# Designs tried in a protein design run: designed miniproteins, single chains, continued (5). Part 82

Each design is a single chain, and the fold is of that chain. pLDDT is the mean over its residues in the fold that is shown.

## One batch from the design tools (miniprotein)

Design m19021
Fold by ESMFold2-Fast:
Structure m19021 (fold): chain A 90 residues (1-90)
Amino acid sequence: SSQVQQLIQGAQTLVTGINSGIQNNNVDTVRTMMQSTSVLFSQISSMTGNQQVDSVSSQASSTSNSPDSSVISNGQQVVTSAQNVIDFLN
């Protein structure tokens, strides 16, 4: 579906933004991007039925609600999971 392809491209853009936030040690940027990642991957999960996509959405939501000291390290794990799912869907 062209709609799913557009959402996957949006997910790749978010992963790039999160990686930039991690490189700059910008907790607020990573937290905000995790909120966006949770919403976008939830939409992809609804369209694909893929449990790994749903897992990324849940991990991103949990990371956005984690303490500042954990946001960067948890964000790195979410980025890895998100990239693996993006690669699988392409």
Scores: mean pLDDT 88

Design m19022
Fold by ESMFold2-Fast:
Structure m19022 (fold): chain A 68 residues (1-68)
Amino acid sequence: DEHLARGKELLAQGRYEEAVAEFERALAEDPDNAEAWQALGRALAKLGRMEEAREALARAYELDPSLR
């Protein structure tokens, strides 16, 4: 997924708002992408959006428990 890959690059660069936007685009294409939910949660946590981060991470681990 191009959006997931781009989001991960942005996250690594500390560009958290842009990373969130790319992960949201990845999830618009595949809402069951556990890796995209986990990456979204990590980016949201970096922004201090802790409630949204917790919800995204819970969804990721529900879809794929091996990500824990």
Scores: mean pLDDT 86

Design m19023
Fold by ESMFold2-Fast:
Structure m19023 (fold): chain A 59 residues (1-59)
Amino acid sequence: SREELEKELEELERQGVRAVLEGRYEELADIMRRMAEIERQLGRDEHAERLLKEAEKYE
């Protein structure tokens, strides 16, 4: 459901912040790609594309 997807997105955002603070940039890239997939499922394609572009910086 939309509510379940939004909750997963919030959890991934928390994990992303933790990854940044701990310098785990490869994990950050993976988190951003998962967030992008959820954003597409929510119909927010532009948000998904921005997340994928940002993830490329941390590969």
Scores: mean pLDDT 86

Design m19024
Fold by ESMFold2-Fast:
Structure m19024 (fold): chain A 70 residues (1-70)
Amino acid sequence: SEDLELLRKKAEELAEEIKKKDPELAPWFEKQLEQVVKLAEQNLKDGFVKEQEVIDLHRQTLEEYEKLAK
């Protein structure tokens, strides 16, 4: 999905920003951001929810991580 690719790109960009600001915390945040994308992909594959609902939920989670990284 194009939306999942955008979500993954956003996670990678946030990980790089965290790495610049706090390199010691970067590995932890990178792992959390990877988990957000992985859960979105898994939930879509399982088909239990509508694709847009999964993407929106995980996008919101990613936005909360972005606030913590600032």
Scores: mean pLDDT 70

Design m19025
Fold by ESMFold2-Fast:
Structure m19025 (fold): chain A 76 residues (1-76)
Amino acid sequence: AEEAIRELEEAIEALEKGDVEKAKEYAERAFRLASQTPGAELAARAAKDAIEALEKGDVETAKRSLEAAKQILLEL
């Protein structure tokens, strides 16, 4: 969980700096890590939703989904 949380924090920071490509890379890493973590299925889904939002150029939705994924992992 800790590694996935760090990747999500990096993704959020990248979006705040306007680096959508870096944010997508970090979100993809977070999705992969969350997918390998038992009980983190909702966090993995939220990370995937963020990736899809970034592909559509919806930065606001992507940021909210990344923050949701982070909160789910913190509650694990």
Scores: mean pLDDT 85

Design m19026
Fold by ESMFold2-Fast:
Structure m19026 (fold): chain A 69 residues (1-69)
Amino acid sequence: DEELRKEIEELEKELLELLKKEPDATEESLKELEKMIKEIKENTPTLEDYKTVLKSYVEGVRFMQEHLE
């Protein structure tokens, strides 16, 4: 599904961009995050499941950044 793949790519990009905005972001921390994303993708049986997990994580990070100081 082309649309589903596009949504997943946008979520992956958004997650990385959100975490790059952290003041203590390092190349190592970003590399660890990329590894974690790959592990999540490998452990989800469908692209829909992967999207759901990824979206929840992005929403969690965004919520913390928007509602915390």
Scores: mean pLDDT 73

Design m19027
Fold by ESMFold2-Fast:
Structure m19027 (fold): chain A 125 residues (1-125)
Amino acid sequence: SLKQLLEEQNKLNAQREVSEGASLTADTLGRFVDAALASSPEQARTDMAGIRDYADYRSQSLVAKASLLSPSFTSIITDYATRLNDAARAAADAAATGTPEQMRAALRALRETLREISRKFDSLI
């Protein structure tokens, strides 16, 4: 029926908005990580607290929005949030206690995770 088609379209639109939000979050964090990689070790260590806080805030927001959709989509966004927060935490820990080389390695690992996340959500409708 027309009503069923409209309800399905609204659901797909909501999933697209959350996916766009996840991709935009990864792209924004990627720019912050690129800036940190281009800066001094001291500046990068300072910036990592903000990167971690932003990752946590955005992850919580996206999971909350996804929880109103299908269980399968909620699972995808929860996996995203877990991967993002784990990578951001590893980078923040390396920034707090690691050598400059360990910090840069963790930042590059975070950057790769962000590229994978962005690519995955750009492929979801």
Scores: mean pLDDT 83

Design m19028
Fold by ESMFold2-Fast:
Order: sequence, then C-alpha cells, then structure tokens
Structure m19028 (fold): chain A 65 residues (1-65)
Amino acid sequence: SEEEIKELEERIAELEARRAELEEELRRAKEEGAPREEILELEEELGVAELELAVLKRVLDKLKK
C-alpha cells in the first residue's frame, strides 16, 4: 500500500542519515588517528546500517511492483 511505501521510505531516509553520520565519524576518526578498536567499532556499525538499508530497499522495490 501507499502507506507502507511511505513508512519504508521514511525509515530508509533515517538509516541513510545515520549511515552518513557514521561515515563522517569514521573519516574523522581515521584522520585524527583514533585507536584501531574505535575504528573497528565504527566500521561494524556502518556495516550493520548498510545491511539494514539493503534489506529495506529490497522490500521497498517489491512493494513498488
């Protein structure tokens, strides 16, 4: 339905904003020479966000059929 599509688009937008925030934090951490553990934690969080985005975008594509 249109409502389900809009809810998914909003969730995707929120996750894309979160991913952008994590990408910026990761870039800054690397530039500032943050500890390896901090960099790995940010990379893990980014990876989780990217997987969630991939799943939601796939669901959205199926609903738009």
Scores: mean pLDDT 86

Design m19029
Fold by ESMFold2-Fast:
Structure m19029 (fold): chain A 58 residues (1-58)
Amino acid sequence: MTPAQVKRALRLIGEASGLSVSTLTKRLNQLLKMGFTEEQALMALALEHGVGHVLREL
């Protein structure tokens, strides 16, 4: 996954969930520390907020 795709995914999740990109980035970093890949962490983050479908638009 490219850095640009990661930034786009965080913006899409933020827009759909109403959370700031900063808050989502902190959660993403927690998931990465747990051993998830960037793609897995972004999918888990999107699913936590019921917006997993937004990642299909990357």
Scores: mean pLDDT 80

Design m19030
Fold by ESMFold2-Fast:
Structure m19030 (fold): chain A 97 residues (1-97)
Amino acid sequence: LKEHAEKARELAEEIEKTAEEIEEKDPETAELLRAAAENLREAAEALEAGDVRSAAAHLTAAALLLMAAVLEAKDEEAKEKAEEQLKKVTELGKEFT
């Protein structure tokens, strides 16, 4: 669980960095990415507390927000990064099935 929390925090940092890079070109996609990062931080806190149910809910919310970011993205690089991050979040979520 601690390792999963650390991974969720790392993913949140990567996503937030991508949001900062694209904010000027695509502020709507940047907002979706920041919302996903926030849900990943909430998931990490839940995992640290041993609340697997809350963590799963936040990981699901993050995945849905990343999916929305992929669909809305105007920048090809941002879209590819969002797709990669969606895959990582989905894989992390499978650990709690």
Scores: mean pLDDT 82

Design m19031
Fold by ESMFold2-Fast:
Structure m19031 (fold): chain A 77 residues (1-77)
Amino acid sequence: MKVSQQAIELALEAKKAAEAGDFEKAKELAEKAIELAEKAEEKGDTEGASFAYALVGEVYKKLGEEEKAKEYMKKAL
């Protein structure tokens, strides 16, 4: 499995946790997704990393962390 695919899956789990109100789990999963997205980007998988960053941005927006949401949405561009 690609590292970017793992990042995307963790970001989707983080989004589901945030929607369920489990903000601690959402934050932990988002942080893990960021680590894997950064590794994917370092390996040249910019498209997969961008998708993971976009999902992480949505998670932080749901958590009320607007500055982090903006940073990761910007990385997704």
Scores: mean pLDDT 84

Design m19032
Fold by ESMFold2-Fast:
Structure m19032 (fold): chain A 100 residues (1-100)
Amino acid sequence: MRTPEEEIAEAEKRLAENPDDVEAYVRLGHAYLVRGEFDKAIEYYEKAIKLDPNNADAYIGLGVAYMLKGDKEKAKEYFEKALSIDPNNEFAKLLLERVK
């Protein structure tokens, strides 16, 4: 896996070329999540879902960020939303089980 700094640099380069690159926003969210910057991660995931409301990965990221912030209720809602978009997402299923 690349470092969070490498992922941020690559995603920012992609966004400079295409500001509507949903995947680049998801990658920024993941990088900031790894850095423990949960509010910044949430901001980037929210930008991803504004561009693509069916992006299951962005909803999973929002759920993880809220879970790590201690908001289990919001985490559960976002994992359920991700599964409504991609019912076969095994990672979202596992996270939903862990949130209780």
Scores: mean pLDDT 85

Design m19033
Fold by ESMFold2-Fast:
Structure m19033 (fold): chain A 60 residues (1-60)
Amino acid sequence: LSEEEQKEIEELEKEAVRAYLAGDLEKFQALGKKLLDLLLSKGLISEEEYNRKLEQLASL
């Protein structure tokens, strides 16, 4: 993972956390899905883990 790719992931995580703390659940779910899509595309997460995390996001 490049330094630039790691920074993109960190920024998405920070934005998702800020949305969650602000009570913007819709934005948190959207950002969380974008993060999971990015992690899956980079091979940093398995399909099983991706599906599990998506279910977790939908359950909030």
Scores: mean pLDDT 81

Design m19034
Fold by ESMFold2-Fast:
Structure m19034 (fold): chain A 85 residues (1-85)
Amino acid sequence: GAAAAEGAARGRALAAEYGRAAAARGGGAEHGAAAAIAAIGEAIQAGLEAARAAGLDAAGRRAAVAAALEAVAPAAREAGRLAAA
C-alpha cells in the first residue's frame, strides 16, 4: 500500500544520491558496489519506518520491506553500473 510505495520512493532517491556521490569520487566498480549496498540498506530502513508509521503488523512491515527492495534493486544496479563506467 502507501507505506510500501513510500519506502520504495525513499529507496530510489537514496540510490540516486549514492550513485551521484560515487560518480563524483571518480567512479569505479568498488564505489558502485558501495553505493548499491548503501541504497539497499537504506531501502530496508525506509520500508520499515514507513510501515511502522502506518501502524502495519509484522506481515505488513515484511511486505513493505520486500516492495522497497524490489523497487530499489533496478536503481541500485543502475547506480553501480554508472559509478563503474
Scores: mean pLDDT 69

Design m19035
Fold by ESMFold2-Fast:
Structure m19035 (fold): chain A 78 residues (1-78)
Amino acid sequence: SLQKAKDLYKQGKKAFDAGNYEEAVKLSTKAAELAKNVDPKLAARSYGLAGEAAKKLGNDKLAEEYFKKAQELLDRHI
């Protein structure tokens, strides 16, 4: 549900703020997958969070992939 996606995004953000970057990637990507067809803006924010967390882990290639997914969602017609 959309509510589950919102809850996962919130938990991912908390994990990021706590320095738990692997958990932040996991939670934010799950949020994005659940949101992408119902709330593309939430899905884009969630992929953006995954990208920032991936950068903190030193995974620049993975961060680029998530940022690209976020940009593609923002370019879509709802």
Scores: mean pLDDT 87

Design m19036
Fold by ESMFold2-Fast:
Structure m19036 (fold): chain A 66 residues (1-66)
Amino acid sequence: MVLKVTLTGSVEVNTGIVLRLMGEPHVEVKPDGENVYIVTLTGSEEEAEAVIEELKSDPNVEVEEI
């Protein structure tokens, strides 16, 4: 599954979100512009759903499934 993630928080908040995603197993993060990232989820459907729910619950994150 591939997500387009746009970060709308402060530099510190956005940096924390990126570092958290990069630390997740079976998650690949690629920059795609200023504060925009392409996130590829390579784990199980359950692991992917957990990551998506966490991202969607964050008010500083906009998520689009592509």
Scores: mean pLDDT 82

Design m19037
Fold by ESMFold2-Fast:
Structure m19037 (fold): chain A 74 residues (1-74)
Amino acid sequence: SLEEIQQMQEELAEKLQYLAKNDPEFFKEILEEIRKFQEELAANPDLSDEQKEELVKKKLEELLKKIDERIAEL
């Protein structure tokens, strides 16, 4: 749902602020991955809104997992 996506985006924003202070190189890596994903979505205008939401949710899940694994190592 859109509410789940919004909650995940809020969690991502908070964790990105933490990474910016504690792991700036990994923070830059995650920002670049987000930028590339946004470019890939923009390059595929034929994707339905439902398909875009599914891809966004999946990417948010992947990013949050990757960030949580990295924070656990700090």
Scores: mean pLDDT 85

Design m19038
Fold by ESMFold2-Fast:
Structure m19038 (fold): chain A 77 residues (1-77)
Amino acid sequence: SEVIEHLEKAIEKARAGDLEGALEHIKKALEAAKKAGIEKVVAPHLFEAMGKLLAGDTEGAIEHLEKALEAAKKALE
């Protein structure tokens, strides 16, 4: 799944301290979620993750990205 792949990459980039890379993969995950029809369950977690990243809260961002990943996995079953 494109959604799951981009969410996993966003988490990897966030853990590496790559803010720009994390944000790029969050945007790609959002686009993939729109195409898959699951934007409504994923987007709120992605917006929270972006806010946390921009505030320098990497741990909080990862928690929200993991929530987005769980929501995507459930919606794509």
Scores: mean pLDDT 87

Design m19039
Fold by ESMFold2-Fast:
Structure m19039 (fold): chain A 62 residues (1-62)
Amino acid sequence: MKVYEAEVGSDTITNLDTGEKYPLSKFEVLSVNGDKLLLKHKETGKLYEGTLTATKLILVEL
């Protein structure tokens, strides 16, 4: 399972396993339910479950 983190207000998100960084502008928010998000990568079509905390956005690849 691939996990990504971004600091709140950052324009990039980091893969925690590889350290690779990706632009957040490539992600589309499909739904919002409180602190939980469903996102899609605009180019790959992959889906992610997002969790928004006070300091970080955490994405888990589905």
Scores: mean pLDDT 82

Design m19040
Fold by ESMFold2-Fast:
Parts: C-alpha cells; structure tokens; sequence
Structure m19040 (fold): chain A 59 residues (1-59)
C-alpha cells in the first residue's frame, strides 16, 4: 500500500540521516514527500516539514 511505502521510505530516510549520508537523505526525502502527496496534501506538508528538520541536522 502507499502507506506502507511511505513508512518504508521514512525508515530509510532516518537511517540515512543517522549515517550522515546527506545525498541519500535528500533523495529519500524527495521520494517520501512525493509518496505522502499520494495520500493527502496534509500528510505531504508534514513530510516536507519533518524531512527539512532531519536534513538540517546534517549541516
């Protein structure tokens, strides 16, 4: 399901952030935001906010 895909991408993104892999984290964030948009605009907005916060920790 799309929700399972979003959850899987979220796990992979958290792992990439924890590993300090900014390039992979950005790629996964883009995929997560796109998939979240398939569920609803509200979930997409939450994904945008959470991914921006996660990526900021790699600066």
Amino acid sequence: STLDEVNALGRQLREAVAAGDLARARELAEQLIAKAGEISPVIQRVAEHETARGLATLE
Scores: mean pLDDT 80

Design m19041
Fold by ESMFold2-Fast:
Structure m19041 (fold): chain A 63 residues (1-63)
Amino acid sequence: LEGVIAEAVRVSPSSGPDDLSLRPGERVLILEEVDDTNALVRSLETGREGIVPLSTLRPVGRA
């Protein structure tokens, strides 16, 4: 999923120091899959980077 643009399908609240809080409809660039459940992403709206659960994301296209 690296290099894919994805859209948040639900709120992703920050639960740890490296987590990124997303709102529904917010688009992110997937930078790295950290494990099979989580990814490091960059918000295309704020430029912030952090870790989010892959289950909160829906792929929408390539960057």
Scores: mean pLDDT 74

Design m19042
Fold by ESMFold2-Fast:
Structure m19042 (fold): chain A 74 residues (1-74)
Amino acid sequence: DREEALKLTEEGIRLYSRGDLEKARELFEKALELDPTFEASRQALRAVDLEMDGKLEEAAELLRKAIELYVREK
């Protein structure tokens, strides 16, 4: 369900921005379960994983890309 994946991705991005990485990751994973082709959630999930690995610069680049993709999907 594209609409549901979009809402979960929006919530995930909000939680990521607040520093709640674990919950953000769960929401992005759920969004991809609903729509495996939802590129915004895929990029955001990779950003969370990179940030948890301490690769902050790479994580920031992917999060920015995820937000751009999310805006285009609306």
Scores: mean pLDDT 82

Design m19043
Fold by ESMFold2-Fast:
Structure m19043 (fold): chain A 75 residues (1-75)
Amino acid sequence: DDELILEAVGRAVKAAEEAYKLYEEGKIEEAIKVLEEEIKWLEELKKVASESVKPYLDQLIEELKKLIEELKKKL
């Protein structure tokens, strides 16, 4: 299910790009919300994903959580 992994990565990248734009505009709380909503989507996807896909989704979730923590330091 490489296609699902690529789609999940693409979505996470777009969410990070949107969050970065919001951060540049001083909208840090909105940037955090964008990342939190994407994490929710990835966690829901993980519930129905195959065992071979779950580690990749976990990695994306961890990366987005680290980005949220960096943004919280700017609050």
Scores: mean pLDDT 84

Design m19044
Fold by ESMFold2-Fast:
Formats: structure tokens, sequence, C-alpha cells
Structure m19044 (fold): chain A 104 residues (1-104)
């Protein structure tokens, strides 16, 4: 049950990440895996370059639009995952993703 909820939360987070421009999708998935596996050294190591890139963009005014766009999709994916895992409300996760698709 708990393992199934974690898997489903990951699936909806990845679905939200797929709404992002192609160039953001792999870094988003790596960051999501790192955040989900905070105690896993391998997952943290895999996420580190994407986290460093996000930090670089946050500190570079010329990358403000890319940073804000990336952060919006990261926040969308995390929110969808939390609806499934924390709130056990898959319908809200599905609604959030549908609304995001309509705005694209």
Amino acid sequence: SDAARKERAKEVAYEAAELAPERFREPLRLLLDGLANATDAAAQAAAAPAAALLEEWANDPSKREEYEEFKRYLELALKAGRYVYTDQDEEKAEELIREAKELA
C-alpha cells in the first residue's frame, strides 16, 4: 500500500514534468528522484548536477526566465506528487495536471 502510493506519486510527478519543455524534463526527473530519495547516496549524486544548474540559474539574472519556468514545473510536479502520497487525493493530482495541460 505505502509502496504503491510512492510509485503512483512518482508517476504523476513525472507526468507533470513531461509538460515542461524537453530541455527541462531530464533535470526535473533527476531532481524529483533526489528529493524522493533523500537518504539514497546514488540518487543524490545523480541529482547533484541538476541541483547545481538550478542554483546557477537562480543566481544569474540573464537566466531568470529559464529559472522561473523550470521552478514552476518543479513545483507543479512536487504538488501533484504530494496530493497522491501525503493527501491520498489522486483526483486532485489529476485535476492539477489537466489544468496545467489546458494552460499550455
Scores: mean pLDDT 79

Design m19045
Fold by ESMFold2-Fast:
Structure m19045 (fold): chain A 55 residues (1-55)
Amino acid sequence: SMMDLKAAENILEAIKYALENKDETVYRVALHELKKLPKELQEKILKEIEELEKK
């Protein structure tokens, strides 16, 4: 759904922020919200996190 897509985008932005600022609280909360999304979106966001951590 469009709401799930927007939630996924917000979660990814929160994870990017958390990784850049080493904010474990934001990272944990974002991952918890990610678990509420459909599995396909969870997999896409997790793959993007892996790419961000490769640097």
Scores: mean pLDDT 83

Design m19046
Fold by ESMFold2-Fast:
Structure m19046 (fold): chain A 80 residues (1-80)
Amino acid sequence: MLIEEAKEKLKEGKYEEAKKLYEEALRKLEAELGPRHPEVADALDALGEVYKAMGDNEKAFELYVEAGMIRLEAAVDTVL
C-alpha cells in the first residue's frame, strides 16, 4: 500500500515522506510491470503532484510529460 501511504502523507503536508513513498512505489511498479506500463504513469503523475506541492514546478512538469508519453505509447500500441 505504498501509494495509499504516500497519499496520506501528502494530505498531511509531509511532502518529503510522500515523495519517498511514491518513488519506492514507482521503482516497484517499474520492476514488476515495466517502465512503460499505465500504472507507472499513474505513479509519475502522483509524484508530480508532490513536487508541485513542494514548489518544484519544473520537476513536476517533467514527471507529467513522462506520464503522458507512457499513456500515448499505450494508446498507439492498442491501435497498431
Scores: mean pLDDT 79

Design m19047
Fold by ESMFold2-Fast:
Structure m19047 (fold): chain A 58 residues (1-58)
Amino acid sequence: MEREKRRKEAIELARKLYEALKSQGVTDEQAKELTRKALRNLGYSDEEADEAVEEAFK
């Protein structure tokens, strides 16, 4: 996957995960942590996961 597409997909996925977790009553802090873990499990780096979460949760 190209770097630009990879970053964009990570942010989009983070937004979807955040919305799903929030709809289930998860706190913002837990949603951020769970989203970071999910992105890392999908093969994103720690930096990619942190950046995606930061952008998604603005």
Scores: mean pLDDT 78

Design m19048
Fold by ESMFold2-Fast:
Structure m19048 (fold): chain A 98 residues (1-98)
Amino acid sequence: SALEEKKKEIKELMLEVAREFQAVLDEINAAIEKLKDDQSKVEQLKKLQADLLTYFNEFALRMAELLANVDLEGTKELAKEGRDFIAKIKAEIKKIEG
């Protein structure tokens, strides 16, 4: 049915974006290890990690609501917002790395 197709697409998009959040979290963790002797940069990266985790928790709740409502268009919009946030985090990692 059209509802089953929408649910599948929502779940696939949710999984894809969740993997993208995990990838940028891994990038922060790698940067922390690389810069471990620079306490100031490590503190900046840990703050960025906390900001990412706070954002992802709210994102995951909103995504779950969209899945419950079978809202594919809302899911696509939220996925774009999440990806825009990931891009900002990646830019901040590069600034901290220097």
Scores: mean pLDDT 90

Design m19049
Fold by ESMFold2-Fast:
Structure m19049 (fold): chain A 91 residues (1-91)
Amino acid sequence: AREAAEAAARAAEAAAEAETAAEAAGGAIAAIGAAFEAGLAGGEEAYEYGLKAAEYAAKAAADTDGDQETRKEYAEKGVEYARKAGEAGEA
């Protein structure tokens, strides 16, 4: 569970720092996959936090009208929810 949550956090960070929209989309998809995996291993609470992490990673990747700061904010929220998913999975 924690490893999958950490992977989601890394993917969210990569999405925010991506040089291209395609790279950002790849990061968001990876975060979604890792979040679902964390939920499967960690139960319902980990699943809900994992979905929120994936949602914010996708927002960071998809925000074509947002500035760098907006993408960073979404990535930070994605990382925080991924961390909570990992903690819930270990409890």
Scores: mean pLDDT 65

Design m19050
Fold by ESMFold2-Fast:
Structure m19050 (fold): chain A 61 residues (1-61)
Amino acid sequence: MSLEERLRELLRRANTVTDPEAATRVLAHLIEAQEHLKRGDLEAAERALEEAERVIREAEA
């Protein structure tokens, strides 16, 4: 899966997060990932996506 596809997948999953604190943190990481992708900072984008996914998993647990 490309980083862009990963970002789109995590955005869909973020819409299912009901905890407002967790949702805010997920969105912050996804915005960070999108900005890094626009700059071509693929490593930083991947880390931001990993952080977003971690927050989603914690909120769903």
Scores: mean pLDDT 82

Design m19051
Fold by ESMFold2-Fast:
Structure m19051 (fold): chain A 62 residues (1-62)
Amino acid sequence: SEEEKKRLAEKLREEGERLKKKGLEELKNATNIEEITRGIGTILRGIGLGFEAGLLTGEPSV
């Protein structure tokens, strides 16, 4: 249902925002290539969840 899609999208957005913040923190604290790569990967995962949320509701992904 549309309400179920909205609930799932909201959870995906919440997790996406958490991962973006976590990844940005990891990146800012990175001191080597491995840590930089980990931070970037975490940010990209968060962005992906936001995109998936947009697909579920038909709303623009920003």
Scores: mean pLDDT 83

Design m19052
Fold by ESMFold2-Fast:
Structure m19052 (fold): chain A 70 residues (1-70)
Amino acid sequence: KISKEELDKEVEVAMAEIEAGVALRIARENPSLIPEEIAYLREKLAASTNPEQKAVLERAIAELEALAAA
């Protein structure tokens, strides 16, 4: 059975996926907010020690940057 520490790591990844999804939705509906969403996710990426969480945030940032360039 999963330990509390392992569960907390899974929650970190799940929360990052939710935050990434929300940021991308906001960006699509209001492109003027893309820089703020990128800054927010970069701040979370810098604070993260979880490699799976970092991967989710990095992908979201890259997608936001691509969306800003379009």
Scores: mean pLDDT 82

Design m19053
Fold by ESMFold2-Fast:
Structure m19053 (fold): chain A 116 residues (1-116)
Amino acid sequence: MTTSVALSPAAVAAVGEALGVEIRALRVTISGRELRVGVTTPNAEDARRAAAALAEALERAGGRVTAVVFSETADSATAVVTAEAEDAEATAVAALGLLSPQAAADLAAALANPAA
């Protein structure tokens, strides 16, 4: 099954503050053992910084980062960090918790009630 969670504006702001970058959107997608964390920023430099920090957090949480993909427009950049984990949901929550306890709480709540 595939679950996709957009974090709240407050959680997005908290992660951005922790990383020292502006984040416009943050989404976690989980499909079996694969998880993808997508981050959208105003520019490519902030997207690269956010991707590096997310990749490190995912590895520290027990995930194996398999890909980092960047996409740019004139006014925004998106990075998608893909990782594999034995427990993808627990790994995603733990990785976000290394950056922001609020982001971890938001993701955990959304994963507990995916229909809410």
Scores: mean pLDDT 84

Design m19054
Fold by ESMFold2-Fast:
Structure m19054 (fold): chain A 67 residues (1-67)
Amino acid sequence: SHEEAEEEARRIGEEVNRLRKEGKLTREKLDEAIRRLEELARQFPRSATIRAVLAELKRLAEDPEAP
């Protein structure tokens, strides 16, 4: 469902942020998270929540030193 997809997107974002904070985030894990969020965004293109989390993770992938 839409709500389940948004909850999954939030969980993915939280997990990536946790791994980053712990110094355990790998490029492979980040790319996997982005890929999953892109799939969710395709299924629910009008979800601002899914798009926001995807944009955040893509920003980390392009500029990991940016805020």
Scores: mean pLDDT 82

Design m19055
Fold by ESMFold2-Fast:
Structure m19055 (fold): chain A 85 residues (1-85)
Amino acid sequence: AEEVVEKAVKLAEELYAYVKSKATLSPDQEREIEELIEKLRKAKTPKEAMQEAGKLIAHLGRVVPEMSDELNEKLVEIQRIVAES
């Protein structure tokens, strides 16, 4: 469980860094994204990790709708990691 959550968090942090490299985010948007990544980091089960990852991707889709395809690909990758646990 811990290893799966750690991998999901790493992918989420990499996705956030990529979004920041492509889009200008407000301080409020950055804070909200960081809070969602923190919730993912605190997940104790693969199911909780999937729920929190889904919330993060949904929020990012609202902030940067132009990246929806890339965000969906990252969600699928996180789902695959959780399913293989």
Scores: mean pLDDT 78

Design m19056
Fold by ESMFold2-Fast:
Structure m19056 (fold): chain A 88 residues (1-88)
Amino acid sequence: SFEEWARREGQEHGEQLLDDAVTLAEKAVEIAKNAKSKEDISRAVGYLVAAQLTLAALEYFGDPELVEQGRERVEPLIEEAKKAIEEK
């Protein structure tokens, strides 16, 4: 199941989940800010949702220190991407 997979990934690969969440959120921001079409906005939303789900997996199953780092690094990027999407 996704829950079982996320638990395993969070415990064994917390650092990778953190890096993935940051990368996905940064991509959402990049695409949203440079968006010129509805297709670009759709891609930005896709990366935003992926970043949110990856952060949620880290928060549910990960080490508390990595969770804190994830929130500090990823939440501002999520909010920046949301704002950029809303301005289009």
Scores: mean pLDDT 83

